# Designs tried in a protein design run: designed miniproteins, single chains, continued (3). Part 100

Each design is a single chain, and the fold is of that chain. pLDDT is the mean over its residues in the fold that is shown.

## One batch from the design tools (miniprotein)

Design m11681
Fold by ESMFold2-Fast:
Structure m11681 (fold): chain A 68 residues (1-68)
Amino acid sequence: MSKEEKAQKLVDELGKKLKEAIEKGEVSEEQAREVENLALRGIHEYARTGDLEKLEKLIKEAEKIIEE
């Protein structure tokens, strides 16, 4: 799997989890905004630097917000 494919998979999985959590009412608007902001920061950083590890860390932080 390429770095690009792995990055896309991480983003897609987070987006799917966030959508499901919103549909179930498991996250507040504030939590959803925080998850989106972390994902955008990770995506922008990856686009500039190619740093997959930093993207993974930001996605993991976003997932914790959904799972709380």
Scores: mean pLDDT 80

Design m11682
Fold by ESMFold2-Fast:
Structure m11682 (fold): chain A 60 residues (1-60)
Amino acid sequence: MTEMVLNFESEEEAKEFAKVLQELDPRLEVKVEGNKVTIRSDLSIEKLIGLVLRAIGELL
């Protein structure tokens, strides 16, 4: 199991990111706590980083 924690500038940015990430892979466990997003998955760290980068790209 892989766990990643990302900190955003605001809770709004964290929620938008979490929504996009969940749309990309509904199997991810995504938790938003203020400006912090915690992601848990059985994916490798490399695959998870790829999904995170794609989600960030969708927000641009």
Scores: mean pLDDT 82

Design m11683
Fold by ESMFold2-Fast:
Structure m11683 (fold): chain A 63 residues (1-63)
Amino acid sequence: SEEEREKMQKVAIEGANRVLNGEPLEEVLKYVKEKTEEAGLSEEQKERVLRATKEVGEFVKES
């Protein structure tokens, strides 16, 4: 739904910003997982958001 998509985007943006601000990736991933669970997202949606957060973290680490 549109509401689910909006929730996914909000958590993904929050996670990306936390990584860009220098928070440890493992702590950001824990935060993102909890937020996606609180939002009632499906397992597939949770995995997508977590993957996006991981990709941002790897990019920042390699930069």
Scores: mean pLDDT 80

Design m11684
Fold by ESMFold2-Fast:
Structure m11684 (fold): chain A 78 residues (1-78)
Amino acid sequence: MEEELEKLEEKIEKLEEEIKKAKTDEELKKIKKKLKDLLKQVMDLMKKLTDRKLILRAIGLGLRIIGLIFDIELELKK
């Protein structure tokens, strides 16, 4: 479970780098779709967690993903 959270965090970090390198709205839309897929993975994992510390970590990752999605949405509205 902790290892699964670490792998999800690594995937989020890779997508943050992809956002930084994205040059087109189409690239940002693809990254947003990947972020939504990761959010679903975090939520599905959170349903299986019983440890409070791991649940709080999963919530933190979910909020981080939501923030990135909002940043992309704001950029696409410009």
Scores: mean pLDDT 83

Design m11685
Fold by ESMFold2-Fast:
Structure m11685 (fold): chain A 97 residues (1-97)
Amino acid sequence: SNLQKEVENTLKFARDELKLSDEAVAELERILNRYVELVKQGKEDEAEDFLIEEGRRLAERYRQDSSPEAKAFALLAETLVAFAEMNRAIRRIEQSR
């Protein structure tokens, strides 16, 4: 899959479906663009660690807000963490075969 297209689709979903603020979408874009940069540099472990760390930070920050939009963003951030952890697990399984 085209990783840049996946980023664009995620940002569109966050904006159009989750109705996140421009500030929240901009922060998500910053995180996803840095993740893509690290992956393109062949730094897969660093990319996964970065996405897990930033995703957990965002999830914690927005989980404390009572608004539906903040809760949706926290769940999206938690989903990105789970995705990074799953990708790491799959990559480690493939490397052991």
Scores: mean pLDDT 81

Design m11686
Fold by ESMFold2-Fast:
Structure m11686 (fold): chain A 96 residues (1-96)
Amino acid sequence: MALSVEAQAALNRLHRAALAGDKEAATEAVKELLRHASPERVVEAVANLAAGLEAQGKTEAAKVLVEAATEALRELGHEEAADALPAAVAAKKAAL
C-alpha cells in the first residue's frame, strides 16, 4: 500500500533533515512518520531512502537517516523494527 499524504510529508521532512545532517529533526520526522505508518512500513520506507542516498554518494545523509530511525524506533518501543533496519537497508542496496 502507498503511504498516506501525511506519511509522505513526514518522509519528505526526514529526507530534508538527513541531507542537512540534522539528526534531531530527522528523529522527530521518523516519530511523525510512525503516527501514520506501521513500524514495518517505516523500516521499508527508511531502507529505500537510505539505499537511494548511498547510491547517490550521499553516505553521511544515509548514516544520519538510519541513526535517527533506529533511535526513534527504540524510543517508541519498536525494538524488533529497529533491529531489522540494517538488514532491510542492505537488501535494498543489493536490489539497486
Scores: mean pLDDT 85

Design m11687
Fold by ESMFold2-Fast:
Structure m11687 (fold): chain A 87 residues (1-87)
Amino acid sequence: MPSWAEVAAQFEVLLNTIDVLDERGLDPIPIARITAQQTLASLRARNADPAVIALVEDLLARIDAATTNDQVRAAVRDAIARLRALT
């Protein structure tokens, strides 16, 4: 499976997790940050496609800059769309 497809699928699961946590009044930012950090570390360790690595780095920066749950959702949705555009 291409690395972009695998990461896009992981981020779809993350997006659902963000929605569930937000509905419960819980902060989804820590799980989004940890997921992006772990994904980035894994991609770097296996010397994955630089375009995929750059997209995950941008996502992590956007999560770190986010002050609202909607900003985190928008960042994750944008990352998924950009990963799928790498086809």
Scores: mean pLDDT 84

Design m11688
Fold by ESMFold2-Fast:
Structure m11688 (fold): chain A 75 residues (1-75)
Amino acid sequence: ALQSGPAVLALSAILASRGYLDGRPVNGVLDAALAAGLNRFIAENGLDVGELTEHSPLSAIERAVALASRVPLPP
């Protein structure tokens, strides 16, 4: 089963607001599209987080949310 819940929804919202979901709606599920968008966000913002997949544990997703929330929104 794919990860879901508040942490995944928060991550989806952060990525969507920054253009990393390619116009896909926020669904709160760690699917392949969310994982791809997350890996692009990690790479482009220099986050110290290894590659994440749809099979990543919830603790890795929570860490990604914490680090992503520290990246400022563009003006």
Scores: mean pLDDT 71

Design m11689
Fold by ESMFold2-Fast:
Structure m11689 (fold): chain A 79 residues (1-79)
Amino acid sequence: MLEEKARELAEEAARLFGQAMAALAAGDPAAALEYARRAAELAREAARLLLEAGKLSEEELEAAEAHLDAVIAALEAAV
């Protein structure tokens, strides 16, 4: 099921973003960037699967991808 797979990927992405935030708070922006990049890849895949399942619009997908790109760019600027 696309929706179930998307949920699993989204949950893993959330865990990795949590690790990225913890690393950033600990003063390790390089580790934060690594976790955030992995989280963003999983979040993008989850969003694409939700679009295929009819649970997400193309506009919502574009907004989500733009937001993830902005987060990664901000972290890259911090290292």
Scores: mean pLDDT 82

Design m11690
Fold by ESMFold2-Fast:
Structure m11690 (fold): chain A 90 residues (1-90)
Amino acid sequence: SDAEEAEKLYERGKEAVKAGKLEEAWESYKQFIDILYNSEEAQRELANKIDLQDLLYNFSTASAVASAEEIKEIAPKLIKVLTRLKELQE
């Protein structure tokens, strides 16, 4: 399912940041955000499994390898995903 794939990408990104593999982390988080942006079912299933502070920290760390164009493309998707996840946690 989209939720299972997104959860694996979230964990991969987190472990990649711990290992200093920022390019791997960035690719994992881009795919994770894209899945959540396009899947309301994945948003609902993962809302209580994702620590938003951990996500923001690790995403910010991984973004060090990102181009300005990639940041401009993903930032609106990230904001919408974070907003929806926060609403589902409340």
Scores: mean pLDDT 86

Design m11691
Fold by ESMFold2-Fast:
Structure m11691 (fold): chain A 65 residues (1-65)
Amino acid sequence: MLVEQARASVEANPDSPLAWMALGQAYLAAGRPEEAVEYYKKALELAPDNKTIQENLKQAQKAAG
């Protein structure tokens, strides 16, 4: 459900860092931190100075490691 909704958002707006961040959040909530890290990295590529994405990426990396 959460993952499917976030994936649809990315499909509709692939250039939106918010859409990729939401996908990362959905995967982290689903207990899939490795995938969350990948999607947060994509969000950060689109918005490299976004502190919220940077913090979410650090949290996901800690969960994945």
Scores: mean pLDDT 82

Design m11692
Fold by ESMFold2-Fast:
Structure m11692 (fold): chain A 80 residues (1-80)
Amino acid sequence: MTPEERERERRQWLEIARDSLYEAAKLAGNPELAEEARKAQTVDEVLEIARRFAEEGDLSSEVTSKLVAAYIAAIAARYL
């Protein structure tokens, strides 16, 4: 894989992470967190938002599923 292909894949995974986090926040009825997710530009920002979201503790299975997807995508972007 070329460095350019790897960078494109990282950006795609970061975008998947942001989208999943945004969907999780929307499902949880948290518009402030949804807006933060949309503005996240780095893997660290996505992971920090996801961590704060997880700490709220009263998450539905559907919200948890989207949050897990966001974590996996963010980790993929970081370690690709």
Scores: mean pLDDT 81

Design m11693
Fold by ESMFold2-Fast:
Structure m11693 (fold): chain A 73 residues (1-73)
Amino acid sequence: MDLFLEGMELLAEKRYEEAIEKFEEALKQETSPHNKAHIYSGLGAAYEKLGRYEEAEKYYEKARELMPDDPHL
């Protein structure tokens, strides 16, 4: 999942808007619920860093709905 990893790298570099673009691209190509949950978590983190807490909560909720027993979500 190169797009997801690139998004995580951009998030670490504090390039939050670019991270969101990469996570959205990854999400369009992903079919696995497990991998989608990780992408939604990345989107949540990026929106949280931008101070967009309502969008962050939405994406964290989507991640938890796909993997409710994952302790990392």
Scores: mean pLDDT 80

Design m11694
Fold by ESMFold2-Fast:
Structure m11694 (fold): chain A 94 residues (1-94)
Amino acid sequence: RAAELARKAAEEAAKAAAASTNIKAVQKATAAAIAAAGAAFAAELGLDEEAARSAEGAARAAEAAAEASTNEEAKEEALKAAEYAREAARAARE
C-alpha cells in the first residue's frame, strides 16, 4: 500500500536525520521525512497523483541527504528512505 510505504520512508528519513552529524544532511533528511509523511496522508485520502508526487519529492530529498551525509549510518538510512519513497510513488500510480 502506498500509504504504508510512504510511512516507512518517513521513518527511515527521520532515522537518517537523527544519525546525521552535519547540518546539510539533517536538513535534507528532515525534508524527506516531511514529504514522505505528506505522501502517506495524501494516499490515505485517495489523492493518488499528489501522493505519487510527494513520494517522488521525498525520494529526491532522501537521495540528497545520502549524498550530503558523512556518516555511513545516516547514508544507509537515507538510501532506505529513498527506496521506500520510490516504491510508494509506484504504488500510488497503480
Scores: mean pLDDT 82

Design m11695
Fold by ESMFold2-Fast:
Structure m11695 (fold): chain A 66 residues (1-66)
Amino acid sequence: SMEAERKREEMREEAERYVRERGLSLEEIRARLEELAERVERGGSEEDVERGRQLAGVAARLLAAE
């Protein structure tokens, strides 16, 4: 349980850091979300689902900030 929560936190921090350090545009974030969604639909791992969820959260915050 704690290890799953720790991995989730790590993936969230990685997603936020990745977006900030690279200065990803909203279009680039959308492209990554689409790729992850397609991967999940084709039988992607639970890790792919979690990565997508964290990245979607970052994208939502950026969209809210405009």
Scores: mean pLDDT 70

Design m11696
Fold by ESMFold2-Fast:
Structure m11696 (fold): chain A 62 residues (1-62)
Amino acid sequence: DSLEIAREKTKKVYDEYAPKLAAASEEKAKEAAELRERALTGNLEEAQEAGRKILELAAEVD
């Protein structure tokens, strides 16, 4: 299931970068948490986009 795979992928990205985002910016940490929820409740396109946006937020703090 492509949706299940996309959700798992986005969850792994969130789990990896969430602690770093929380340490760097509460605002970015909140945005990443909202993106994670969109991935878990949305369609395939939303799940893929959420993962990409979390990576973009992580890049801003590196």
Scores: mean pLDDT 82

Design m11697
Fold by ESMFold2-Fast:
Structure m11697 (fold): chain A 67 residues (1-67)
Amino acid sequence: MVEALEELVKMIEELENEGYEVTKVEILESDEELEDEVIEEEGKLYKKKYYLTPDGYRAIVEAVKKL
């Protein structure tokens, strides 16, 4: 849990530094493997970042940037 929270904060800071607005933040206990994604919809860039902790928690951040 703690490691997932720390990585979550780091991801939010990196996204904000790139001009993204964070729209969703979650920490889940999950075995799913996910990869970072960038999607363009309606003149906006949507970015999804994911991090798996050794303790089995996932930090997931979704963000949007207007073009």
Scores: mean pLDDT 73

Design m11698
Fold by ESMFold2-Fast:
Structure m11698 (fold): chain A 55 residues (1-55)
Amino acid sequence: MSEEEKKILEEMREFLEKTTDPELKWQAESIIRLLEQGKLTVEQAKNALERLKEI
């Protein structure tokens, strides 16, 4: 796993800890899972996280 992948995973986990919205938690967990499975690129994960932060 690249350093960028590790960084986005850490940012996503931090977001999970800070959010109380169950829908946002579920979406963040889904992104983590897909990224770990190689079904998402780092750029796609970053874009998804930014969208979650806007909600």
Scores: mean pLDDT 78

Design m11699
Fold by ESMFold2-Fast:
Structure m11699 (fold): chain A 98 residues (1-98)
Amino acid sequence: MAFVPLSEEQLEELVEESKENPVAVTSALDVLLIAAENELGKEHPIVAKLYTALGEAYKNAGDLEKAIKYYQKALEIDPENEKAKKNLEEAEKELKEK
C-alpha cells in the first residue's frame, strides 16, 4: 500500500493524548482520516479504525454527540468492531444519564 496509516498502538497513544490535548488530537485524526479515505477508500478497515479513534478522542473532548456519530460510522464499515460497539453503548449511556 502506498499509504501506511498509524498502527493500532499509535492510534491508542493518540487517544490517550486526547485526554490532555483533545483539540490537537481530533485535528490530527481528521487529517489522517481524509488521507486514508483518499488513498484507501471510505469503506477500508483502516478508515473504520480511524473513525473509532476519532470517536474516543471526541468523547475525551466532552463532545459525546460527535463521538457517537464517529462510532456509528466505524460500525457502518466494520459492524463486528467490539471496541466501537462498547464505546458507542458507553457514550450513549453517558449522554442519557447526564
Scores: mean pLDDT 77

Design m11700
Fold by ESMFold2-Fast:
Structure m11700 (fold): chain A 65 residues (1-65)
Amino acid sequence: NERLERLKRALIEKYGVSEEEAEEIVRIYESHSDEGVAIQAVAEWLSEKYGVPESEAIRLVVESL
């Protein structure tokens, strides 16, 4: 999925996320059938791991998809 590849690349480039961690984010996103819930789950992960405010993390995820 090219959209998820763009998200992985954005995370690696902007936050220095490892390839392995980026793959985990993709898995989290794909584990949720509801897109809003998937976006929220990814944003929470970014907030917890990298200290990104949730509102900023949500915006980044949406813009990267």
Scores: mean pLDDT 77

Design m11701
Fold by ESMFold2-Fast:
Structure m11701 (fold): chain A 100 residues (1-100)
Amino acid sequence: MGFDQDGLDVGVALILVGVGKLLLSKGKYEEAVELFEKAAELARGKDPLVEARALYYLGLALAGLGKLEEAKEKLEEAIRLARDTDPELAEKARRELEKL
């Protein structure tokens, strides 16, 4: 049914999460934050599972930068979105919150 902008935005968000995870693994926290913020924005209101994943990794990257309060806020938002869509992700986010 014609061009699907929401599907395209979610597809780009998934790619950004993948690249952001690679940057996060290399300790490139500032670059990872930028990609995860963009991924969360693209998935917002379109795919709560992809939005929750982007927010989870955003929280981890913010914690790596020492932005602990911002990291907590993003992890709590990821838990809220993931509890009904990805219970495993919600549990991982809770464990990361306990470490902060």
Scores: mean pLDDT 86

Design m11702
Fold by ESMFold2-Fast:
Structure m11702 (fold): chain A 66 residues (1-66)
Amino acid sequence: AAQADEDATIARNEKIAEVVRKALAEHPLTPEQREKISLAAVKAHRDGDIEKFQEEIEKIVEEARK
């Protein structure tokens, strides 16, 4: 049971890391925007809300396109 919960947490953390790496690699972000992404990732690790994390990243990327 505990091991299965750990596997789910690892998968979630890997997904968060993947989203962050992709956003940083594919978009010309300012240092301020990169910091916002890092803070969103930290919050996602604490709260476990991947959907909210993805919405926050999409919003930051959208602002970067302007």
Scores: mean pLDDT 75

Design m11703
Fold by ESMFold2-Fast:
Structure m11703 (fold): chain A 76 residues (1-76)
Amino acid sequence: PPVLPPLSPTERRVLAALIRAGRPLTVRELAERIGVSQSTASRSVRRLEELGLVEYVPGRGYRLRDRDLAIAAMNR
């Protein structure tokens, strides 16, 4: 399995929001839930998608690809 780099505070908050929601969240919902701009949420979620931690679901938003991996990444 790939070794994940350290996550930024905003990236960790995105993962926490997705873990708590248990469903796909749009960029707008992520921004509202973690208290950042939509541009900040968009940048953070793209980075997490590049790392393989989240995936885009058409019509629903972003979801966790692997919940256990996401939890492990947050606890670094």
Scores: mean pLDDT 81

Design m11704
Fold by ESMFold2-Fast:
Structure m11704 (fold): chain A 92 residues (1-92)
Amino acid sequence: SEAEAAYDELEALLRELRKIAEEQGRKELALEAEELLGILDIGRAIAKKYNDPEFLLRQLAEVAEEAVELARELGDADLAARLEALRERIRA
């Protein structure tokens, strides 16, 4: 599923963002990444319960946009670019 593939990629990128933030002592960014991971988990559970992949794609797009901002605040241009590319694919 396109939605499932996008979910897996976004989860991996958010975990990478959280790890980098933790390693750099950016506790607030790490907590925000953890919050976005929680939102993804809840969104996936709802989409699965109601067989609604469109809901999941909308949730993924919103979380990806927030993740781009977190990566920019972290100063990781490569991670921000990867998240923006994923966001564009989700919206296509």
Scores: mean pLDDT 88

Design m11705
Fold by ESMFold2-Fast:
Structure m11705 (fold): chain A 94 residues (1-94)
Amino acid sequence: PSEEQLERDIAVGLLLIAAAIARKTVDRDPSQLVEAARFVAKQAERLAGLVPDPEAKQRILETAQAMVEAAEAGDVDAFRRHVDELIALANETA
C-alpha cells in the first residue's frame, strides 16, 4: 500500500472509532448529542480531505453536515441514520 492509502485507512479507522464512541455517549447521555455529532463530523472531514474522488468527498461532507444539523435539531433517530451512512461511506473508501 502507498503512504496515501495508509493515511486513508487510518482516517477510516478513526472515523469508525469516533462513530462507535459517539453512539455509546449519546445512549448514556443524550445531552451530549451535539458534541458527539461534531466529534464524528471532524473525523469525517479528515477522511474527506484524503479521498481523491470529488463525488465521494462531497457525499461524506454532506452526510456529516446533515448529521450535525439533525443533532442541533435534537433528532436522535436522524443522527443515528447519518452516523450509519458515514460508517458505510468510510467502508467504501477503505
Scores: mean pLDDT 88

Design m11706
Fold by ESMFold2-Fast:
Structure m11706 (fold): chain A 56 residues (1-56)
Amino acid sequence: SSSRRKAVQLEVAADLWEVAAEIEKTLNLPEEEREKRAEEARKAAEENRKKALELE
């Protein structure tokens, strides 16, 4: 079904955002900038997880 495919896509997107958050921590940027970017990526992951759960 379309809903199941969307749920899988959202879960993959969430996983990728979690990876992005970890990558942000390794960048040669000021610590405050790294923390802000990582937090934004984590929020994106959480939103995609919530949407996936609503479709299941």
Scores: mean pLDDT 79

Design m11707
Fold by ESMFold2-Fast:
Structure m11707 (fold): chain A 58 residues (1-58)
Amino acid sequence: SELKKLEEERKKVTRLVAEALRVIGGLIDAELNKDEEAIKKYEEELEKLLKEIKKMEE
């Protein structure tokens, strides 16, 4: 069913947006605290999320 497919896609997009906001918030906090290890960790998480989003376009 096209409706079920659209609903699953919306759930996936909502999850990815929520994860991106979490990572961005963490990155901002890490930068404000000058925590270089945390900055690197969140930059790597952001890169992984961007790769997942790009796969959705395929």
Scores: mean pLDDT 81

Design m11708
Fold by ESMFold2-Fast:
Structure m11708 (fold): chain A 69 residues (1-69)
Amino acid sequence: SARERARELLLRAIALKLRAIGLELEAELLLKKDPNSPEAKEKAEKLKKEAEKLLEEAEKLEAEADKLL
């Protein structure tokens, strides 16, 4: 059913959002430990960009779920 598929999409979206939060926190912790390290800043930027992509995918899944409801 449409409602069942919408729930599956929303659960996948939630999982992606949790992963994104984890990456953002990891980036913040890296910068907090080594605030003046260029290597830490570069790694933090990569983590933040990965988190942004996961959030975009989650939004796409939520939009697909909304169309089914």
Scores: mean pLDDT 88

Design m11709
Fold by ESMFold2-Fast:
Structure m11709 (fold): chain A 56 residues (1-56)
Amino acid sequence: MSFEEALERVVEAARAGDGEAAERLAVEAITKGQLSDEEARALGRAGHEALRAVGA
């Protein structure tokens, strides 16, 4: 899974109000993917922001 694919999946889960799935997808992308520190930070920020937006 690329960073772009991971970002899309995390945001989708977060927008659905599934914070647990969003966190699991983010952790999976970080641990299994070859993400840079910047990409990992961007993924976490986007997931957190999307969860905050839906009140989850």
Scores: mean pLDDT 74

Design m11710
Fold by ESMFold2-Fast:
Structure m11710 (fold): chain A 81 residues (1-81)
Amino acid sequence: VVKVLDELTLPRAAAEILAQRIKRSLPANFTSEEVKVLVFPDQDHIIEYLAKNHTNKEDILPITQDEYEEEKDFIDEHQLP
């Protein structure tokens, strides 16, 4: 069972910057004003989560705990309530 360590919300513009900083691509048709960020223990857990979930991924940015800790100040500054 893939466990999500944390869940937070960023504005789309902040999520696009975060994706660039961690060298990931967001879908081109990302239209939501808010992006849900899911924190996983590692890359393998992200891969397993995506394989098991077949719903639209446009509003979700999965990151690792290491990426979250590296970018924590940026995330905390832009995080929505």
Scores: mean pLDDT 72

Design m11711
Fold by ESMFold2-Fast:
Structure m11711 (fold): chain A 55 residues (1-55)
Amino acid sequence: SMAEQEALAELYRRAMELPNDEAVALLSEAGIQAEVLSDHEIKVVHRGSTGFLYR
């Protein structure tokens, strides 16, 4: 739903404002698999879909 997409976008925004370890913890609590690729890149897997977050 649109509300779920908006909630996910807000979660990603909050995660990218945090240090990498806290960002991974926040995403993991929400059921999202997260892997730090670099200081400005996090790989996410949510419901079988792979994406990348950039800062």
Scores: mean pLDDT 83

Design m11712
Fold by ESMFold2-Fast:
Structure m11712 (fold): chain A 82 residues (1-82)
Amino acid sequence: SLEEEIDRLLRELIERDVKEKGVNPFVALAYAVEIRYLMEKEGISPEEFLELLRQALAEGLSVEDVYNRLKKKIEERKKLEK
């Protein structure tokens, strides 16, 4: 399922941040919670989020980087919608 895949990739992203980059686990989890909240609030599709997570893992991004990318994407979309 898409939700299982999203959970797996988000968990992998968090694990890489903590284990490879020394990010505090509470900070990584806080960003993950905010990402989920923004998805629900802004109506981001599970498929679009899955693609964002795949790209983030491929580029070696942190959970904070994913959060910032998502926020920027939402802001730019709102500007285009006028």
Scores: mean pLDDT 81

Design m11713
Fold by ESMFold2-Fast:
Structure m11713 (fold): chain A 61 residues (1-61)
Amino acid sequence: SMAAERERVFGELAAKAEERVGAGEMSPLEALEWMAEELERRGLDDEAERLRAAARVLAAQ
């Protein structure tokens, strides 16, 4: 299903983001922004906007 494909894509991006944050290549905020851009590139605009909302909350802490 499309939902399962979206979850798989999100999981792959989350794993890459976690690896890059762990390696010191990007901050958690930068990782969320990168994931949002990747989701938008793939046409997953609603998922991208949720991550941008989360990034705004994280940045406000």
Scores: mean pLDDT 81

Design m11714
Fold by ESMFold2-Fast:
Structure m11714 (fold): chain A 96 residues (1-96)
Amino acid sequence: ALEELIAKLSPEVKKYVLEGKKALEEGDYEKAIEYFTKAIKLSKTDEELGVAYYYLGKAYLKKGDKEKAKFYYQSALKYNVPAIKEEAKKLLKEIE
């Protein structure tokens, strides 16, 4: 599951992913974008990059920026993370 993947991220990347998810739930999409962008900068593995790009795409989708959402979901898919692949594909269909 995606939650299990997040639990396995490095402490620094996990911190920013969780802070970003909290900002998304609170409707603070700009703050979520900032946190997920920080997670990307600290990411060292395909799993970390896949998770961070996936959530960045979700934040842009919630903000109404479908073009950026699509771009970042496609970026997440490049890292071939199975847990991200199915979720990103579902969200791409919602944009189309």
Scores: mean pLDDT 85

Design m11715
Fold by ESMFold2-Fast:
Structure m11715 (fold): chain A 77 residues (1-77)
Amino acid sequence: SIGEEAIRRAEGLLRQLEEAAPEDAEELKRALEEFRELIRRLREAARAGDEEKVRELIEELDERFKELAKLFEESLK
């Protein structure tokens, strides 16, 4: 399902970003925790069969990923 695929991709991205995050990047680490919580919510919606909620949360994940990418780039300066 689209929800299962989105979760798998998001979990992979989260793991890679967490491994690459600089030691003192507090803002980035906080954003990563928020992203992890969003993945948990997506899992719950997928288990409940709430397709509308799954799509909504996938869109939120995309927006949060854009924010994460920006913070990650800023942390590499």
Scores: mean pLDDT 77

Design m11716
Fold by ESMFold2-Fast:
Structure m11716 (fold): chain A 80 residues (1-80)
Amino acid sequence: MTLTLVKSNGKVKTITSKNPEKIADEALDEIIKEYKKITGKEPSEKTKNLIKKALVKDLKENDKLDLNINFLIDIIKELS
């Protein structure tokens, strides 16, 4: 399973593991860092749990997941 995350500065982070929860945790940490950098706020625990659950589900179904942080930040703002 592989997750590719395009960060706000255009840099790409790739996370590869056999465990979708490990990938989701590492991706969530990066998403939270970027969210704090852009908004100055931390997402709620409810929002963090929703993101993790969605990432785990998509990785289990598709084995690969490509994400753009700018798009994710907009979604997180709506959920928060």
Scores: mean pLDDT 82

Design m11717
Fold by ESMFold2-Fast:
Structure m11717 (fold): chain A 80 residues (1-80)
Amino acid sequence: VSEEELDAGVLIVGLAVAKRLAREGRLEEAAELLRKLAERAEELGFHEAAELLREAAEALEEGDVERALELIDEAIAVLR
């Protein structure tokens, strides 16, 4: 496993946690985690995933859980 593969795997695990928090109605915690994951994705060169995660965080801040979950799934697909 390369460094890049390990980093993508860690992001995917973090995104699974964010999805759980969002489903539990812990929207502020989920949005904060998504912003941290977006920053990490950007640092690792996953620019498209980072942008999707920022949009997901904004959706959660607006209370749109369904849209946020869709954006998180799109980010996971881009990371794979």
Scores: mean pLDDT 82

